# Designed miniproteins, single chains, continued (3), part 20

Each design is a single chain, and the fold is of that chain. pLDDT is the mean over its residues in the fold that is shown.

## One batch from the design tools (miniprotein)

Design m8668
Fold by ESMFold2-Fast:
Structure m8668 (fold): chain A 77 residues (1-77)
Amino acid sequence: SAEDAARAQALALIKEAKEKGVEEAIKLAEEALKNIATNPDLARELLTKAQELLEKAGLTLEDKKKIKKEVDELLEK
């Protein structure tokens, strides 16, 4: 199912984020996991952003600060 696929993706992203030490991606993927059944649109947005963060793991400190602000704003939504 779409929910099963999204859950599998979230769990895979959490594992990769932990291995790479990307805490913001862990938070996004965990929040997505909580929202898969109740708010699938938000879950998709969170998973997409977590994937983007993992692809950009070599980001500068300045870029990491900007992403943290975006993540915090998204989670307050």
Scores: mean pLDDT 77

Design m8669
Fold by ESMFold2-Fast:
Structure m8669 (fold): chain A 97 residues (1-97)
Amino acid sequence: LTDALKDPSTPSEEIARLMEGLSREERERAVREALESTKDLKQRTIVLNKAAMADPELPLVRREVDELYNSEDEETVIRGSFVRMARGASLSARKQK
C-alpha cells in the first residue's frame, strides 16, 4: 500500500482495493509512512490525493488536507484545494452506499 501510494501511475481504484483488506489503523499507518518518506510537496500531494479518493474518512487524510489548504504558501494552498475537492467527491459517493 505505501509503495502504491507513492507511485503516481497507480490509480486511486487500486489504492481503494488494497485498503479493503486493512483496518483503519493499518491504512492510516501506510499513509503516514508514505508521507514521512516524501520530501517533495508535489509527491506529498499525490500521496494525499490518492488516499483522499480511496478513504476520505481517514483522520490523518483530513488533517493533512486541512493543513495544505490553510497554508500561507500559494502553491501549497492551490495543491491543497485540489486534494480537498477530491476528498469531497469521494465523501459524496460514499453517502450513496
Scores: mean pLDDT 72

Design m8670
Fold by ESMFold2-Fast:
Structure m8670 (fold): chain A 75 residues (1-75)
Amino acid sequence: MMPQEKLKEIQELMARAIKLTQELYDKKDFEKLKEAEKKFEEIAKLAQEAWRTGDLKIWEEVIEKLKELVEFLEK
């Protein structure tokens, strides 16, 4: 079972990433959007592996990749 604090962090990071991606779409920055989509796909694969195994270390990697995605989107 995932700790509530980690679940909240994932939800907050996802909400921010979605908002920043929407801003890129409005700016028509399609090259940055393509890179963001690739990063989302990598995170989705990690999240599926974390769900399959229940491994908290993989969930920690998902959080780190989400932080990297948000930082990438803010640049």
Scores: mean pLDDT 81

Design m8671
Fold by ESMFold2-Fast:
Structure m8671 (fold): chain A 86 residues (1-86)
Amino acid sequence: SELEEAKKSFLERIKNSKPVEVDKEKLKEEIEKLEKEIKKAREAGDLLKEIQLLRKLIVLKVLLNEPLEEILKLLDKALELAKKSL
């Protein structure tokens, strides 16, 4: 679908941005913190905060070169929450 192509294009754009030296260990620690914050936002029912944190998590996972399938699943989750917030 057009949405699936837009998702892939967005992720490729992040991945192909200027090469930056990335501290992989610090990124993994940030991901663990974000996952805990996402869980707290979900438990609080704060959809907007959960969406914001999920978007940040997606960016960090792209920078870590995580499998595209896993990143797309997170993006789908964020979009479903965005639809519910409307």
Scores: mean pLDDT 76

Design m8672
Fold by ESMFold2-Fast:
Structure m8672 (fold): chain A 96 residues (1-96)
Amino acid sequence: MEAEEYLELARRYAEEARKAREQGKLDEANRYLAEALRYLARALDLLVERGDSPDVEASRRMARVYLEMAELLLEGKEDEAIALFRRYIAEVEARL
């Protein structure tokens, strides 16, 4: 599967997560979001493998963060998943 196909799958799962959240189905929303994050991580790895990443270290670190967030969401640790992402974004912005 190409990176673009994984990105499309990630977008579809993220949209399903949004719909589930709007319906108050928080556990279902977290499962869909975890799948979206896993597909995003796989897309990033494929972009690195085919040489389409401008920063290999940044892309691989982002993929690891997405996978860790997915695990936290599946454990019901939403606050920890959000905190991890916010910390990661702050670290990226601090280097700009």
Scores: mean pLDDT 82

Design m8673
Fold by ESMFold2-Fast:
Structure m8673 (fold): chain A 97 residues (1-97)
Amino acid sequence: SLEEKIDKVLKEPNIVAALNVLKEIVKSFGDEELEKKFEEKAKKFVDALNNNDKEAAIKSLEEIEELVVPALEKEGRFELAEKVRKLFELVKKEIDG
């Protein structure tokens, strides 16, 4: 399940695993427009990391959070939304540390 996948990433966080579980969560909506917006922001995030631009990476990550978390909350997926918020906090800490 998505909840089991995110719980595993929360225990041993890494950026690649975090992006992969977020992509699966976004795909679970079945919303092509949401998927396109996510992939655009995820690409900006990866590009910023590859350029060692921590500020751009954090900003792109915040844009992904603002896209994904409200979408989950709108569908009543509150437990998954809380876990996603925690995942974003851990990823930001890993980038900024």
Scores: mean pLDDT 86

Design m8674
Fold by ESMFold2-Fast:
Structure m8674 (fold): chain A 79 residues (1-79)
Amino acid sequence: NKKKIKKLQKKIKELEEKTGESINKGDYKSAADNFFKLSEKYREMGKIYEKMGDKEKAKYYFELADKAFEKGKELKKKS
């Protein structure tokens, strides 16, 4: 669903901006929370592409989700 993908891309961009703001403020707790939310949105994107049979894009987004989750865990330890 192209429309669902476009909406999710907008949410990801908003969340990336909020994550950057939290980092700039030194608010690592909020930054960690935002990375966990980004991980969830990337997983949603991966599942959409998986259902569409686009295995390469699904893999790409699942890898982004894993990286965001690990970054969230790292920042949570610093907060």
Scores: mean pLDDT 86

Design m8675
Fold by ESMFold2-Fast:
Structure m8675 (fold): chain A 89 residues (1-89)
Amino acid sequence: KSMRDEYRDRIHLKLSEMGRAAQKGDAKKVEEYGKEVLETMREAGASEKDLKEMEELIKKLVEAVKKGDLERAREYLRRLAETAFRALD
């Protein structure tokens, strides 16, 4: 198994935890897991542009969770996942 596959597995797990926290309305845990995603992506060698895009998506996700906007929270989490996995290619 490649090191990149290990990072993909770690990101998958973190995004899953973020999704569960978002469903529970736990904005603080979403933010904490978001920081862990960013640090994992930095370790994996993601570009500064991709890291900045992910940071903005996490910020929007946290605000959607705080407002109880599950539809927007799902959309931002989906975009975050797409950006993260694209950055690992």
Scores: mean pLDDT 86

Design m8676
Fold by ESMFold2-Fast:
Structure m8676 (fold): chain A 60 residues (1-60)
Amino acid sequence: GMARAREALARAEEALAAGDATTAGKHAQSSVVLALDAGDRELAERGAALGREAKARGGG
């Protein structure tokens, strides 16, 4: 649901701030899937942007 998507996005942001690009990428990917399932396109776009940033910093 939407709460799970927001939790995943928050975990991705925390991991990226901590320098853990790999963990950030995993949580960002989860946030996109959960947001799309919940119908929240804005949240999915935010998750996708964070995932791209994590990948650029050496994440998966």
Scores: mean pLDDT 82

Design m8677
Fold by ESMFold2-Fast:
Order: structure tokens, then sequence, then C-alpha cells
Structure m8677 (fold): chain A 88 residues (1-88)
């Protein structure tokens, strides 16, 4: 499914640009912004490990494009900050 593929790509990109710990934090924040229920599910999955958090987030994003949009917004904010630092 297209949304699941996009969600997986965004998660992989986030893991390439951020530490695993930071990626999980961004994902939980995006989930909470989308829905308290999504936030709780991703947070509970994160207790089992980062891979479980990523799996749950991708599953939820495949059902709700708002979650994917919120995750991209969080990632874009970090990317803009990095670009500004590079430009000095």
Amino acid sequence: ERLEEEARLVVETLLETESEEKAVEIMIKAAQRTSPEYGKEVEEAAKKGPEEAFRKAIELMARDPAFLDNLISEASEEARKAALERLE
C-alpha cells in the first residue's frame, strides 16, 4: 500500500538523519499530535524496543495520513535547523 511504503521511507530517512533514540522521540510526538490513542500505542511499543515503535508507527500511518504528515513536519523542522547551522 502507498501510505505504508511512504511511512516506511520516512521512518528510514529519520533513522539516517537522527539517532535511534531521537527518532523514537519524534515519532511519539507526531503520534501524540495526531491522536492520544496513537501516542499511547507507539509509546507502549517503544517500551519493547525502537524496532517495535517503528513497526507500530508505520502500521498506524498506513491507516491515517495525518500521522505521516505530522512525522514529516517534525523531521522537516530538524532538517531546517541542520541547514541553518551548515550555512552559519
Scores: mean pLDDT 74

Design m8678
Fold by ESMFold2-Fast:
Structure m8678 (fold): chain A 60 residues (1-60)
Amino acid sequence: EETRRNQLLARAGKKLQERRDEAVATGPEAVKEVHDLETRIAQLAAEGRWEEAYRLAEEG
């Protein structure tokens, strides 16, 4: 089960990188949105809510 959480975190990181790259191309308002999303994802992960963290990273 720890392997599952590590897999979800790795996928979340990859999706966030894609979102970050897209936001930089879009503009500073989009960059702020990604930053706020990253903060919320970190908060969910700290609470042990790994699947919700992954979903937010993937869906935005």
Scores: mean pLDDT 76

Design m8679
Fold by ESMFold2-Fast:
Structure m8679 (fold): chain A 64 residues (1-64)
Amino acid sequence: SAELQAFLARLDARIAALDAQIAALRQQLAQNPDDQALRRELQILEGVRALLEAMKAWLRKHHG
């Protein structure tokens, strides 16, 4: 459906934005390896990304 395609496109855009943010945080953490706040933020974003990927996989399996 058009609605599903639009939702998947928005999901892909959010995953791409998270990938960029994760890459930036990893670069910051490489320069500040003892920064616990950056490490926690990175873990949270990686967790969110994994959930979005799982949602995308579920939708593709059941509606693709």
Scores: mean pLDDT 87

Design m8680
Fold by ESMFold2-Fast:
Structure m8680 (fold): chain A 61 residues (1-61)
Amino acid sequence: ETVPLEEARKLIEEGVKKIMPNAPKELIDATLDLLVTDPERGEVSKERFEALKKGIEELLK
C-alpha cells in the first residue's frame, strides 16, 4: 500500500519543523526521496511512512 506524496510531505514537514524549526526545504525533500518507492506515481510506501511517523512521534515525546 502507498500514501499520497502530498499527505506524506505535509506530515514530514510538520514533524521535522517541530524538531528543527528552521529546517531547510532541501532536508524535507531529501527525507521524502528516501521514502518514495514509485516516483512516477508520486506515492510513498505506507509501511515506510508509518515507520517514519512513529519515529517522529517518539522524538516529540
Scores: mean pLDDT 67

Design m8681
Fold by ESMFold2-Fast:
Structure m8681 (fold): chain A 112 residues (1-112)
Amino acid sequence: MAFAEVLERVVALLLSDPALLEQALNSPPVETVRLAFRLLGEEAAAEAVERLVAGEASLADLETVFRALGQDRGAVDALEAHVGAEAVPAAALELVEEVGAMLQELLRAARA
């Protein structure tokens, strides 16, 4: 599933449930992404985000997260080439936070 399709599906699912919508909007951005992954049935990706926040994420965890976000197989390798191997976990966490913030902005716009 492409990234745009993932975002559209998550927005539709959250807008269909007022309780989940309020939870998503009142959570930190990272928790909104974890909720989104659980709604998509991507439990492994939700658990990988928990390990990423804890500073315990493996390369396989990062690949699982980026796959669930609709990114290509080379996304982790491309990130490593851009920021260097040691900076990959921090850069991946920042990307997850940005996706969560984007989801929250889209949800606020859609409910207005």
Scores: mean pLDDT 83

Design m8682
Fold by ESMFold2-Fast:
Structure m8682 (fold): chain A 61 residues (1-61)
Amino acid sequence: MELTNEEIILRAQEVLETTTDPEKRARLAGLLDEVIARHPDGVLTDEEKQRLLAAIEEAEA
């Protein structure tokens, strides 16, 4: 997946608006809030990117 840090964050926000499963939404929202709080400049580690992408994919399913 060739997404930038900003694109991953935007994707997560878009999925949060459309997600119907409250548990998946809560997990994605929690992860997004956690990584933003740690990295307000938007620089994510590879592990954080992978965790967000996995949560996005699950929320989209």
Scores: mean pLDDT 76

Design m8683
Fold by ESMFold2-Fast:
Structure m8683 (fold): chain A 63 residues (1-63)
Amino acid sequence: SPVLEAAKKKLVEEADKLYEKASEEDKPRIEELRKRIEAAQSASELTLEGTRFTQFELEVKKK
């Protein structure tokens, strides 16, 4: 689906931005979340993985 592909691309770009700013300790988790986003095959799965990513992004920003 073009809509799913566009949404995935946006989340992957956000994950890549977070990775550039993250500590070495946080990078493995960002890589895991990025892979989960890429592996999502439905809008529901992408929403779940996007939510997990946003929660982790907030934790990284608290540091």
Scores: mean pLDDT 85

Design m8684
Fold by ESMFold2-Fast:
Structure m8684 (fold): chain A 55 residues (1-55)
Amino acid sequence: MKPIIILVGKNIPQSTIDDYESKGYEVLTAESVEEAIELMKAQEHRPVSVVFLPE
């Protein structure tokens, strides 16, 4: 099962998503901290990392 990474930002570049997917992550995107928290709750049985991107 792939580890999950949540990228938080309004303007997340597709190249950043592609880079993390190429490293073996399942990428989820969130526009806010609150959205990221809800995504983390949905993935409670999987390893999750969160990255905050500049806008």
Scores: mean pLDDT 77

Design m8685
Fold by ESMFold2-Fast:
Structure m8685 (fold): chain A 71 residues (1-71)
Amino acid sequence: ASLTAEVSEENIEDVLVRFVIEHGATNDDEVEITDEEGRSLRTKLSEAGEKIRELLKEKGVERMTLTIRLL
């Protein structure tokens, strides 16, 4: 199962909390984060917020659509 949402530096924590509630995920779980161009990376949920912040800065955008999938 996956969650697709618009993310920004302001709402990253809210998106991750929603993902945890919706999927029953924990910080020890591995997730796949896929950007709107289809590029994906695998990381622990505890690192997901940092990776999303990096992606926003790299792309120079305030918001972007990401898909987060529980592995």
Scores: mean pLDDT 81

Design m8686
Fold by ESMFold2-Fast:
Structure m8686 (fold): chain A 80 residues (1-80)
Amino acid sequence: SEELWKKVIQAAKDALKLLKEAKKTLDPEKYLELAEIFLKDMEEVIELAKKEKAPEELIKKLEELKKEAEKLVKEYLESL
């Protein structure tokens, strides 16, 4: 249902906030491992949403959150 996908988006937003905070507390190796897990999970969730024919607008929001996480990881790597 649309309600389920909205809850998934909220969970992804909350996880992204944790990923942003984790860069202050984790060493680089552990942070990059956490970020890799997050990005892999986001890709799998997006593919599942597409397969289940979730509303296009909700899929786009998931893709935007993934792009934000990818940008965060890229900026982190460039800072090393």
Scores: mean pLDDT 86

Design m8687
Fold by ESMFold2-Fast:
Structure m8687 (fold): chain A 90 residues (1-90)
Amino acid sequence: KEEAIKLLKEANELFEKAADHVKQGKYREAAELASKGFELASKAYRILGNDEMAKLYEEAAKKFREIAKTGNLEEMDKVLEEFRKKVREL
């Protein structure tokens, strides 16, 4: 419970850093930070017993790890769009 809240806070900080890196044109670093954020959020949702949400965040983390190799902004936008759609379908 307490650990889950801490992980979500750390995930949000990573997402904020990722957004700042995107503004600076540092897309590879942004994707790396986002991947780590999604991984921490996935762990938090598993602790909270929300396996469906945890799985979606884990899948996003894996996709962002691949994007970190290229820094492709268009792929980042596509992954975020797909993630948001899946969250809405829950």
Scores: mean pLDDT 86

Design m8688
Fold by ESMFold2-Fast:
Structure m8688 (fold): chain A 55 residues (1-55)
Amino acid sequence: LDPLVKGQLAAARAIVDGKSREEAVKIGVEAGMPEDLARRVVDTLVAAGVKSVIE
């Protein structure tokens, strides 16, 4: 699996599970994404309405 795809899925899962934006970025980086890309991915997911189930 491509490290970038793996990082994107990990970041998206973190957001869905209720992790903070900062934690989602960190998880994406740990999964293999560069920090700037992880930040952009998280920003895109939040803008698209992917958010924590618990408000």
Scores: mean pLDDT 72

Design m8689
Fold by ESMFold2-Fast:
Structure m8689 (fold): chain A 65 residues (1-65)
Amino acid sequence: SVEETTRKTAMYISLIAEGGRVKEEKEDGTIVVEVPPDKETIERAREVAKRNEELTGLKIELVEE
């Protein structure tokens, strides 16, 4: 749906803004995001990921570069 596409697009934009890079989308819909190995960046990305999981119902997995 348009609403689902809009939410997913907003999620990608917010993750990229925190220095995240979408690496993979798994078959179960889990989004794998690569983040710089900086503690402050990882903490911010984790907060953004949690918020997006709550809004979209998708799972986000953070991996370090």
Scores: mean pLDDT 74

Design m8690
Fold by ESMFold2-Fast:
Structure m8690 (fold): chain A 56 residues (1-56)
Amino acid sequence: MVKVIEVDENTTAKDIVEKYGLSKSAASKLLKEVKAGEISKPLVTKKGLFFAKKVK
């Protein structure tokens, strides 16, 4: 199942780790990619498939 993480200017890697249970490295990678564009690449983890999108 695909899980979408909504990211704004105040979203940190720690927020993603705590809310979605991802590793800090996975959370940081998604956050970096979404800040470079509007949508991250899909990331496959043992907890499922995730991608992040920027809101506003």
Scores: mean pLDDT 77

Design m8691
Fold by ESMFold2-Fast:
Order: C-alpha cells, then structure tokens, then sequence
Structure m8691 (fold): chain A 62 residues (1-62)
C-alpha cells in the first residue's frame, strides 16, 4: 500500500542519513581544504568503510 511504502521510505531515509554521515563530513572537509582528486577519493573510501562498519555493528546489535 502507499502508506506502507511511505513508512518504508522514511525508515530507509533515516538509515541512509545515519550511514552517510561520514561521507557528508568527508565531503565538507574536502571542499573546505580544496583537496586533490586523489585525496578526495582516499577520504571517500575511508568514509565508506566507516559507514559499512557502522551498518555491520548495528546489524550485529539487533
């Protein structure tokens, strides 16, 4: 139903915000410092690894 789809979308949005916070932080830092493409890719990789770790930890806790 539409109602259940909206609830699912909101829940997913909340989870995505939690998981992507490290990416948002890395993006803001990269922009503020005028980092090179290689440096940005390294930081994004680190942020993705952190997000994956948070997701795994949450799943293990549940």
Amino acid sequence: SLEKSLEFARELGRELRELTEPLDRASREALARGLSREEMRRRFREALEEAARRYRERKEAE
Scores: mean pLDDT 71

Design m8692
Fold by ESMFold2-Fast:
Structure m8692 (fold): chain A 84 residues (1-84)
Amino acid sequence: EEVLKKIEEFEKEMLARVDALLARGELTPEQAKELRIWIDEKSALLILEVVIGGWPLEKVDKRIEEVKAEFDGRIAEAQARLAA
């Protein structure tokens, strides 16, 4: 299914970003673990919203972009805490 594929691609992309940041020392292992849990939880919620809500593809795309923006904020907060 097209929508489930988009959510799977989103999850893989976000997990790859966490792994890359961890490899560069820009996140601690604990921060990486917390972000991976957050990604898993958000991916599960997206699946529920899409499957239960019957969302059109355009609405799913917009929601994924919103979640990506939230993720960027969480990375920024984690890096700020690491620097302190």
Scores: mean pLDDT 81

Design m8693
Fold by ESMFold2-Fast:
Structure m8693 (fold): chain A 74 residues (1-74)
Amino acid sequence: GPEEDALHCATVLVHKLEEKEYLADPSAAYDPASALARSRKAAEVLLAAGVSVDSLKAAVGDFQPQFYTLPECP
């Protein structure tokens, strides 16, 4: 439904933002699977706090993920 679609979109966008941050300043360890799990939790919290999918899209901009490809946002 619309809530699940919003959560999926937010998870995709948060995951892209986390990878974008890692590529700008890489830490000693980056695990794409752990990053995805963290992104899901972050997306749940952000949506509950009233952060819009559109604001997350604006933050991602033109960035494309290099380590992980998620299904398209519905």
Scores: mean pLDDT 71

Design m8694
Fold by ESMFold2-Fast:
Structure m8694 (fold): chain A 106 residues (1-106)
Amino acid sequence: DPEKRKQLEEIKKEMEPKLKELAEELGLDYEELKKNTANVVQMALELLHHALLESDPELAREAVEALVNDDEARLEELLARSDPLQQRALELAKEVNDATRPVRNR
């Protein structure tokens, strides 16, 4: 869907400074991340995966499930259990999920 891809690309441009900052904090090459992800949602999930999977694979699984189901209460619980880097990754993934919801569900 070309229109849907255009809307996701516009959201990606808006979110790019935050995505780049988090990628750099995680020690990732932002340009490689950008090439290897199809859209802003996949990029945010990849950053979340790198932040959580190395330390807590169970937390990573629960975070993705909460984001997919728009379970805000569960996301808040996971944020309370997370370290500062994990919190930033979860918050950014939530922002991307919220921003892309109208495009994904319409």
Scores: mean pLDDT 75

Design m8695
Fold by ESMFold2-Fast:
Parts: C-alpha cells; structure tokens; sequence
Structure m8695 (fold): chain A 83 residues (1-83)
C-alpha cells in the first residue's frame, strides 16, 4: 500500500499521464482498509495529501497558500495523534 501511495503521489506531483491510474489503484486498495478502520491506510492517505499539498503550495495564490497551510497543519496534527 505505501509503495502504491508513494508512486501515486510522485505521478500526481510530476503531472504524469499515469497519475490517474495510480491514484485510482491506491484508492481502490485503500478503500476496504479505510472502511475497516485501518490506521496505516488512514496514515498513508493523510501523508499522500500532505505531500501533494506541499508540492502545489508554491504555485498557488497567497490566499490559497494560507488556506492550504491551515489544512496541512490539521493533517499534521491528526498524523501526530495516530503515532
């Protein structure tokens, strides 16, 4: 699951034509685990969201950057609580 999450994030960040297929593969693999309350699957999802957010941050407007940074802070807090 982690390798698939990492591959999907890398493809999305790079704008790869494989990004959509890798994202769907990760979400399909993660879905039953998330529905079962698997904390590792939840952690990987949040880590992927943070990695994408960090990569997109420099290309956003100052207002969008502020909103994204606030969302990232909430995700980081949730990840810390999952340790």
Amino acid sequence: LRALADAAVAAIVAGSPEAAALEQAFLEAAKPLLEAGDLEALRLLHEAQLAIARALLPSLSPEEQKELEEQMAKLEKTLAELE
Scores: mean pLDDT 76

Design m8696
Fold by ESMFold2-Fast:
Structure m8696 (fold): chain A 99 residues (1-99)
Amino acid sequence: MPLEPVSPEALEHLRRAAELIREAREAAKQGKVEEAIEKLREAAEELARAVEAGYVGAAFLLMGVNLAIKLLEQGKVEEAIELLEEIERLVREEIERAE
């Protein structure tokens, strides 16, 4: 698969999204669902900025984050946590490829 170019600006947004997703997962594990949703909305904004900065691959990560928000809103907390762990792995892999 061809690697998509990741600009320094897009990489910074990916790093911020990764941290927010990690914080959201920890909040969800503690039953702090509203806090988790708030952090995921912030992560979605960072991923949207990564797309605007030219990293189109962040669009798939953004879709995943939006799905996790919907799962949390539906009370499917365990499914949301599993999805967030997968998204964290994918974001980390993209950051490592850009470094």
Scores: mean pLDDT 83

Design m8697
Fold by ESMFold2-Fast:
Structure m8697 (fold): chain A 79 residues (1-79)
Amino acid sequence: MIEKIRELLKEPPSSEKALQIQDLVLEKASELVQQGKGLEAQLLRNTADDTLFKLLKDISLFKPLGEELIKLLEEAEKK
């Protein structure tokens, strides 16, 4: 998952790619709930929603907000 998000961040920013990143993050949040990590899942969902809202206002924030989501995903995957 994280690798796929990194690949999307290398491409030109677009609302379609922002939505694809949102879908990937929500999929990971669902996996975290299955693993009993409900708090980490909720944090990811909240951050992903906030990130998408910001991107709809300013697409130049695409890379920095995407990198913030990657950091949260990496933290959630730590044992």
Scores: mean pLDDT 76

Design m8698
Fold by ESMFold2-Fast:
Structure m8698 (fold): chain A 78 residues (1-78)
Amino acid sequence: MLDKEDIDQLKEEVEEVNATTPTKLSIEISEDGVITLTVEVGAGRFVLRASGRTYEELEEALRRAVEEARPAAEAAAA
């Protein structure tokens, strides 16, 4: 019967949903004290990178990167 195959199919669908909405965060601090945040969206299809020396600068840079990438991400998804 299909019960095991149905469970395996559900697992694949969950993995696909996770692959379409996964966000991975990476943070690095350089020797110069520059903080670099890398955000991978859409299973790495879009990579947003923002750098700053303070938390506020990093947030501002990330916000700008997201705004800039949004139209391109939407166009690529269509």
Scores: mean pLDDT 59

Design m8699
Fold by ESMFold2-Fast:
Structure m8699 (fold): chain A 93 residues (1-93)
Amino acid sequence: KSPLEVFAEKAKELLDKIYEAEEKGMPPQEIIDLAVEMLREIAETAKKEGLPDEVIREGLKSIADKLLEWVKENYPEYYEEFKKRIDEILAEV
C-alpha cells in the first residue's frame, strides 16, 4: 500500500470520526479539538512516510477545507479558532 493511499484512508477515518462524534452529542469544543489532533497526526505520519511537504500541505488543505465548511455551517462561533489552528498546522509543513 502506497503512503499516499494510507494518507487518503486516514483522511476518510478523520471525517468519519468527526461526524460520528457529532451524532453522539460530543460538545463542539471537543469535536474541534479532536479534528485538530487528528490532522496533526495525519501530517506527522505523512512526514515519517517521506511524502513531499507540498503533497502533505495540499492533502491537509483539502481535508481542512471540508472541515472548515462543516464548522462554519454547524458551529460558526468556533470557525475563527478552528481556522487559526488549521493554519498553524499547515505552516508547520
Scores: mean pLDDT 80

Design m8700
Fold by ESMFold2-Fast:
Structure m8700 (fold): chain A 58 residues (1-58)
Amino acid sequence: SDEEIRRVAAEVAGVSVEEFVSLPALGLPEEYVARIVSRLDRAGHPVSPQRVAEVLGA
C-alpha cells in the first residue's frame, strides 16, 4: 500500500514518517528505490520500482 511504501521510505532515510513528509522533494536514486523495494519484498509486500517512485512523487 502507499502507506507501507512511505513508512519503509522513512525507515531507509532514517527518520520518522512525520519527519519524512516534511522533507523537501528528494531526487530518488535507483539505490534508494531498490532498498525500499527489497524491504517491502522481504515483508511479503512486493512492489515495482515504478510504483515506489509514483507514491514518493518522483
Scores: mean pLDDT 68

Design m8701
Fold by ESMFold2-Fast:
Structure m8701 (fold): chain A 55 residues (1-55)
Amino acid sequence: MSEAEVVGRAAEADLRAAGVSPEEARRVGDQMTAAGTAEAAGRIGREAAKRLGLV
C-alpha cells in the first residue's frame, strides 16, 4: 500500500464522517491514491474539502 493510498483512504473515511456521500468520498480517495505521492494526494484532498465546503 502506497503512502498516497494510505492518505487517500483516510481522507475517504473523514469525508464520509463529515456527511459526504460514500460514492463522492470514494472518488476523492481514488483520485488521491492515483496521485502517486503523499504531497499530490494531500493537495487533491484539500481541493476536494474546499469544493465540498468543509474548510
Scores: mean pLDDT 81

Design m8702
Fold by ESMFold2-Fast:
Structure m8702 (fold): chain A 120 residues (1-120)
Amino acid sequence: SKKAKPRFTIAEFLRKIGYDKYFTPFHIHDVEFVENIEDLEEKLKELLKKISRFANPGVIILYPEGLLSDEEIERIKKLLVDNGVKESNITFIPLPKEEFDELKKKLNTNAKVIIIGTST
């Protein structure tokens, strides 16, 4: 399926950086590309509508180091928890700029943030 290609690329990337070491396996359902940081909350709300149907939804947020402050991370975490995502199912992954840029190239995207909807 044409929609499966970004999920496969993301799954291989997460495996390479060692995030496959979580003892509970997860499934990737949706990948959203946030090209403008101002759209991040709206894209998260769109993702939540898609994953809320699962019994144990999760969110992974990939971003270049230095893009999000601790205060912004806590605000996003609160938004997700207030919308029914368990805090333990929320993962923030800061990447070195070079690694994030290589991932963007593989995904053919201009995203500033990549958000991933999961379930277990």
Scores: mean pLDDT 80

Design m8703
Fold by ESMFold2-Fast:
Order: C-alpha cells, then sequence, then structure tokens
Structure m8703 (fold): chain A 89 residues (1-89)
C-alpha cells in the first residue's frame, strides 16, 4: 500500500508539471499495486487517470490500454469503451 500511494503521488506531481507521459506511467504502476493489494476501486481510478494522462500526452495506444483496464476492474466496460473511442478521435 505504501508504494501504491507513493506512485499515485508521483503521477499527480508529473501531471501538474505537464509531463503527461510520466504521469501515465506512475498512475499505471500505482494501479497495478492497488490491484495486487485487492483495492480494486483505487486501481480502477489509477488506470482511468493514467488513461487521461496518456491521452493528453498524445499516446493514444497506452491511453486505450489504460481505459480498458479501468473498465475491467470497475465493471464499467461499456462506459469506458465510449471514453476510449472518444479519445481516439
Amino acid sequence: MKEAKKYKKKGEEYLKKGDYLKAGRYYRKSGVLYYKAGDYKESEEMYRLGGEAYRKGGDLSSSASMYMNSAVFGGREEEVLDEVLEALK
């Protein structure tokens, strides 16, 4: 849990600095650790934030991957698929 929170904080710091690709990478690392800890709601949120960060950074492939993982963990597959399709425009 300590490492998951640490990577979440780093994702937030890089997002504020406008380093969207690093923000996405740290949110992804945080999401993996929350998932392994059984905190699926926080994992879903981290993958969603990572998807948004990658989208802002122009990495649409990584953004789509992150949004799909968010949908799987949160059971919101149809809603997140719409977000992915919008991000690819």
Scores: mean pLDDT 76

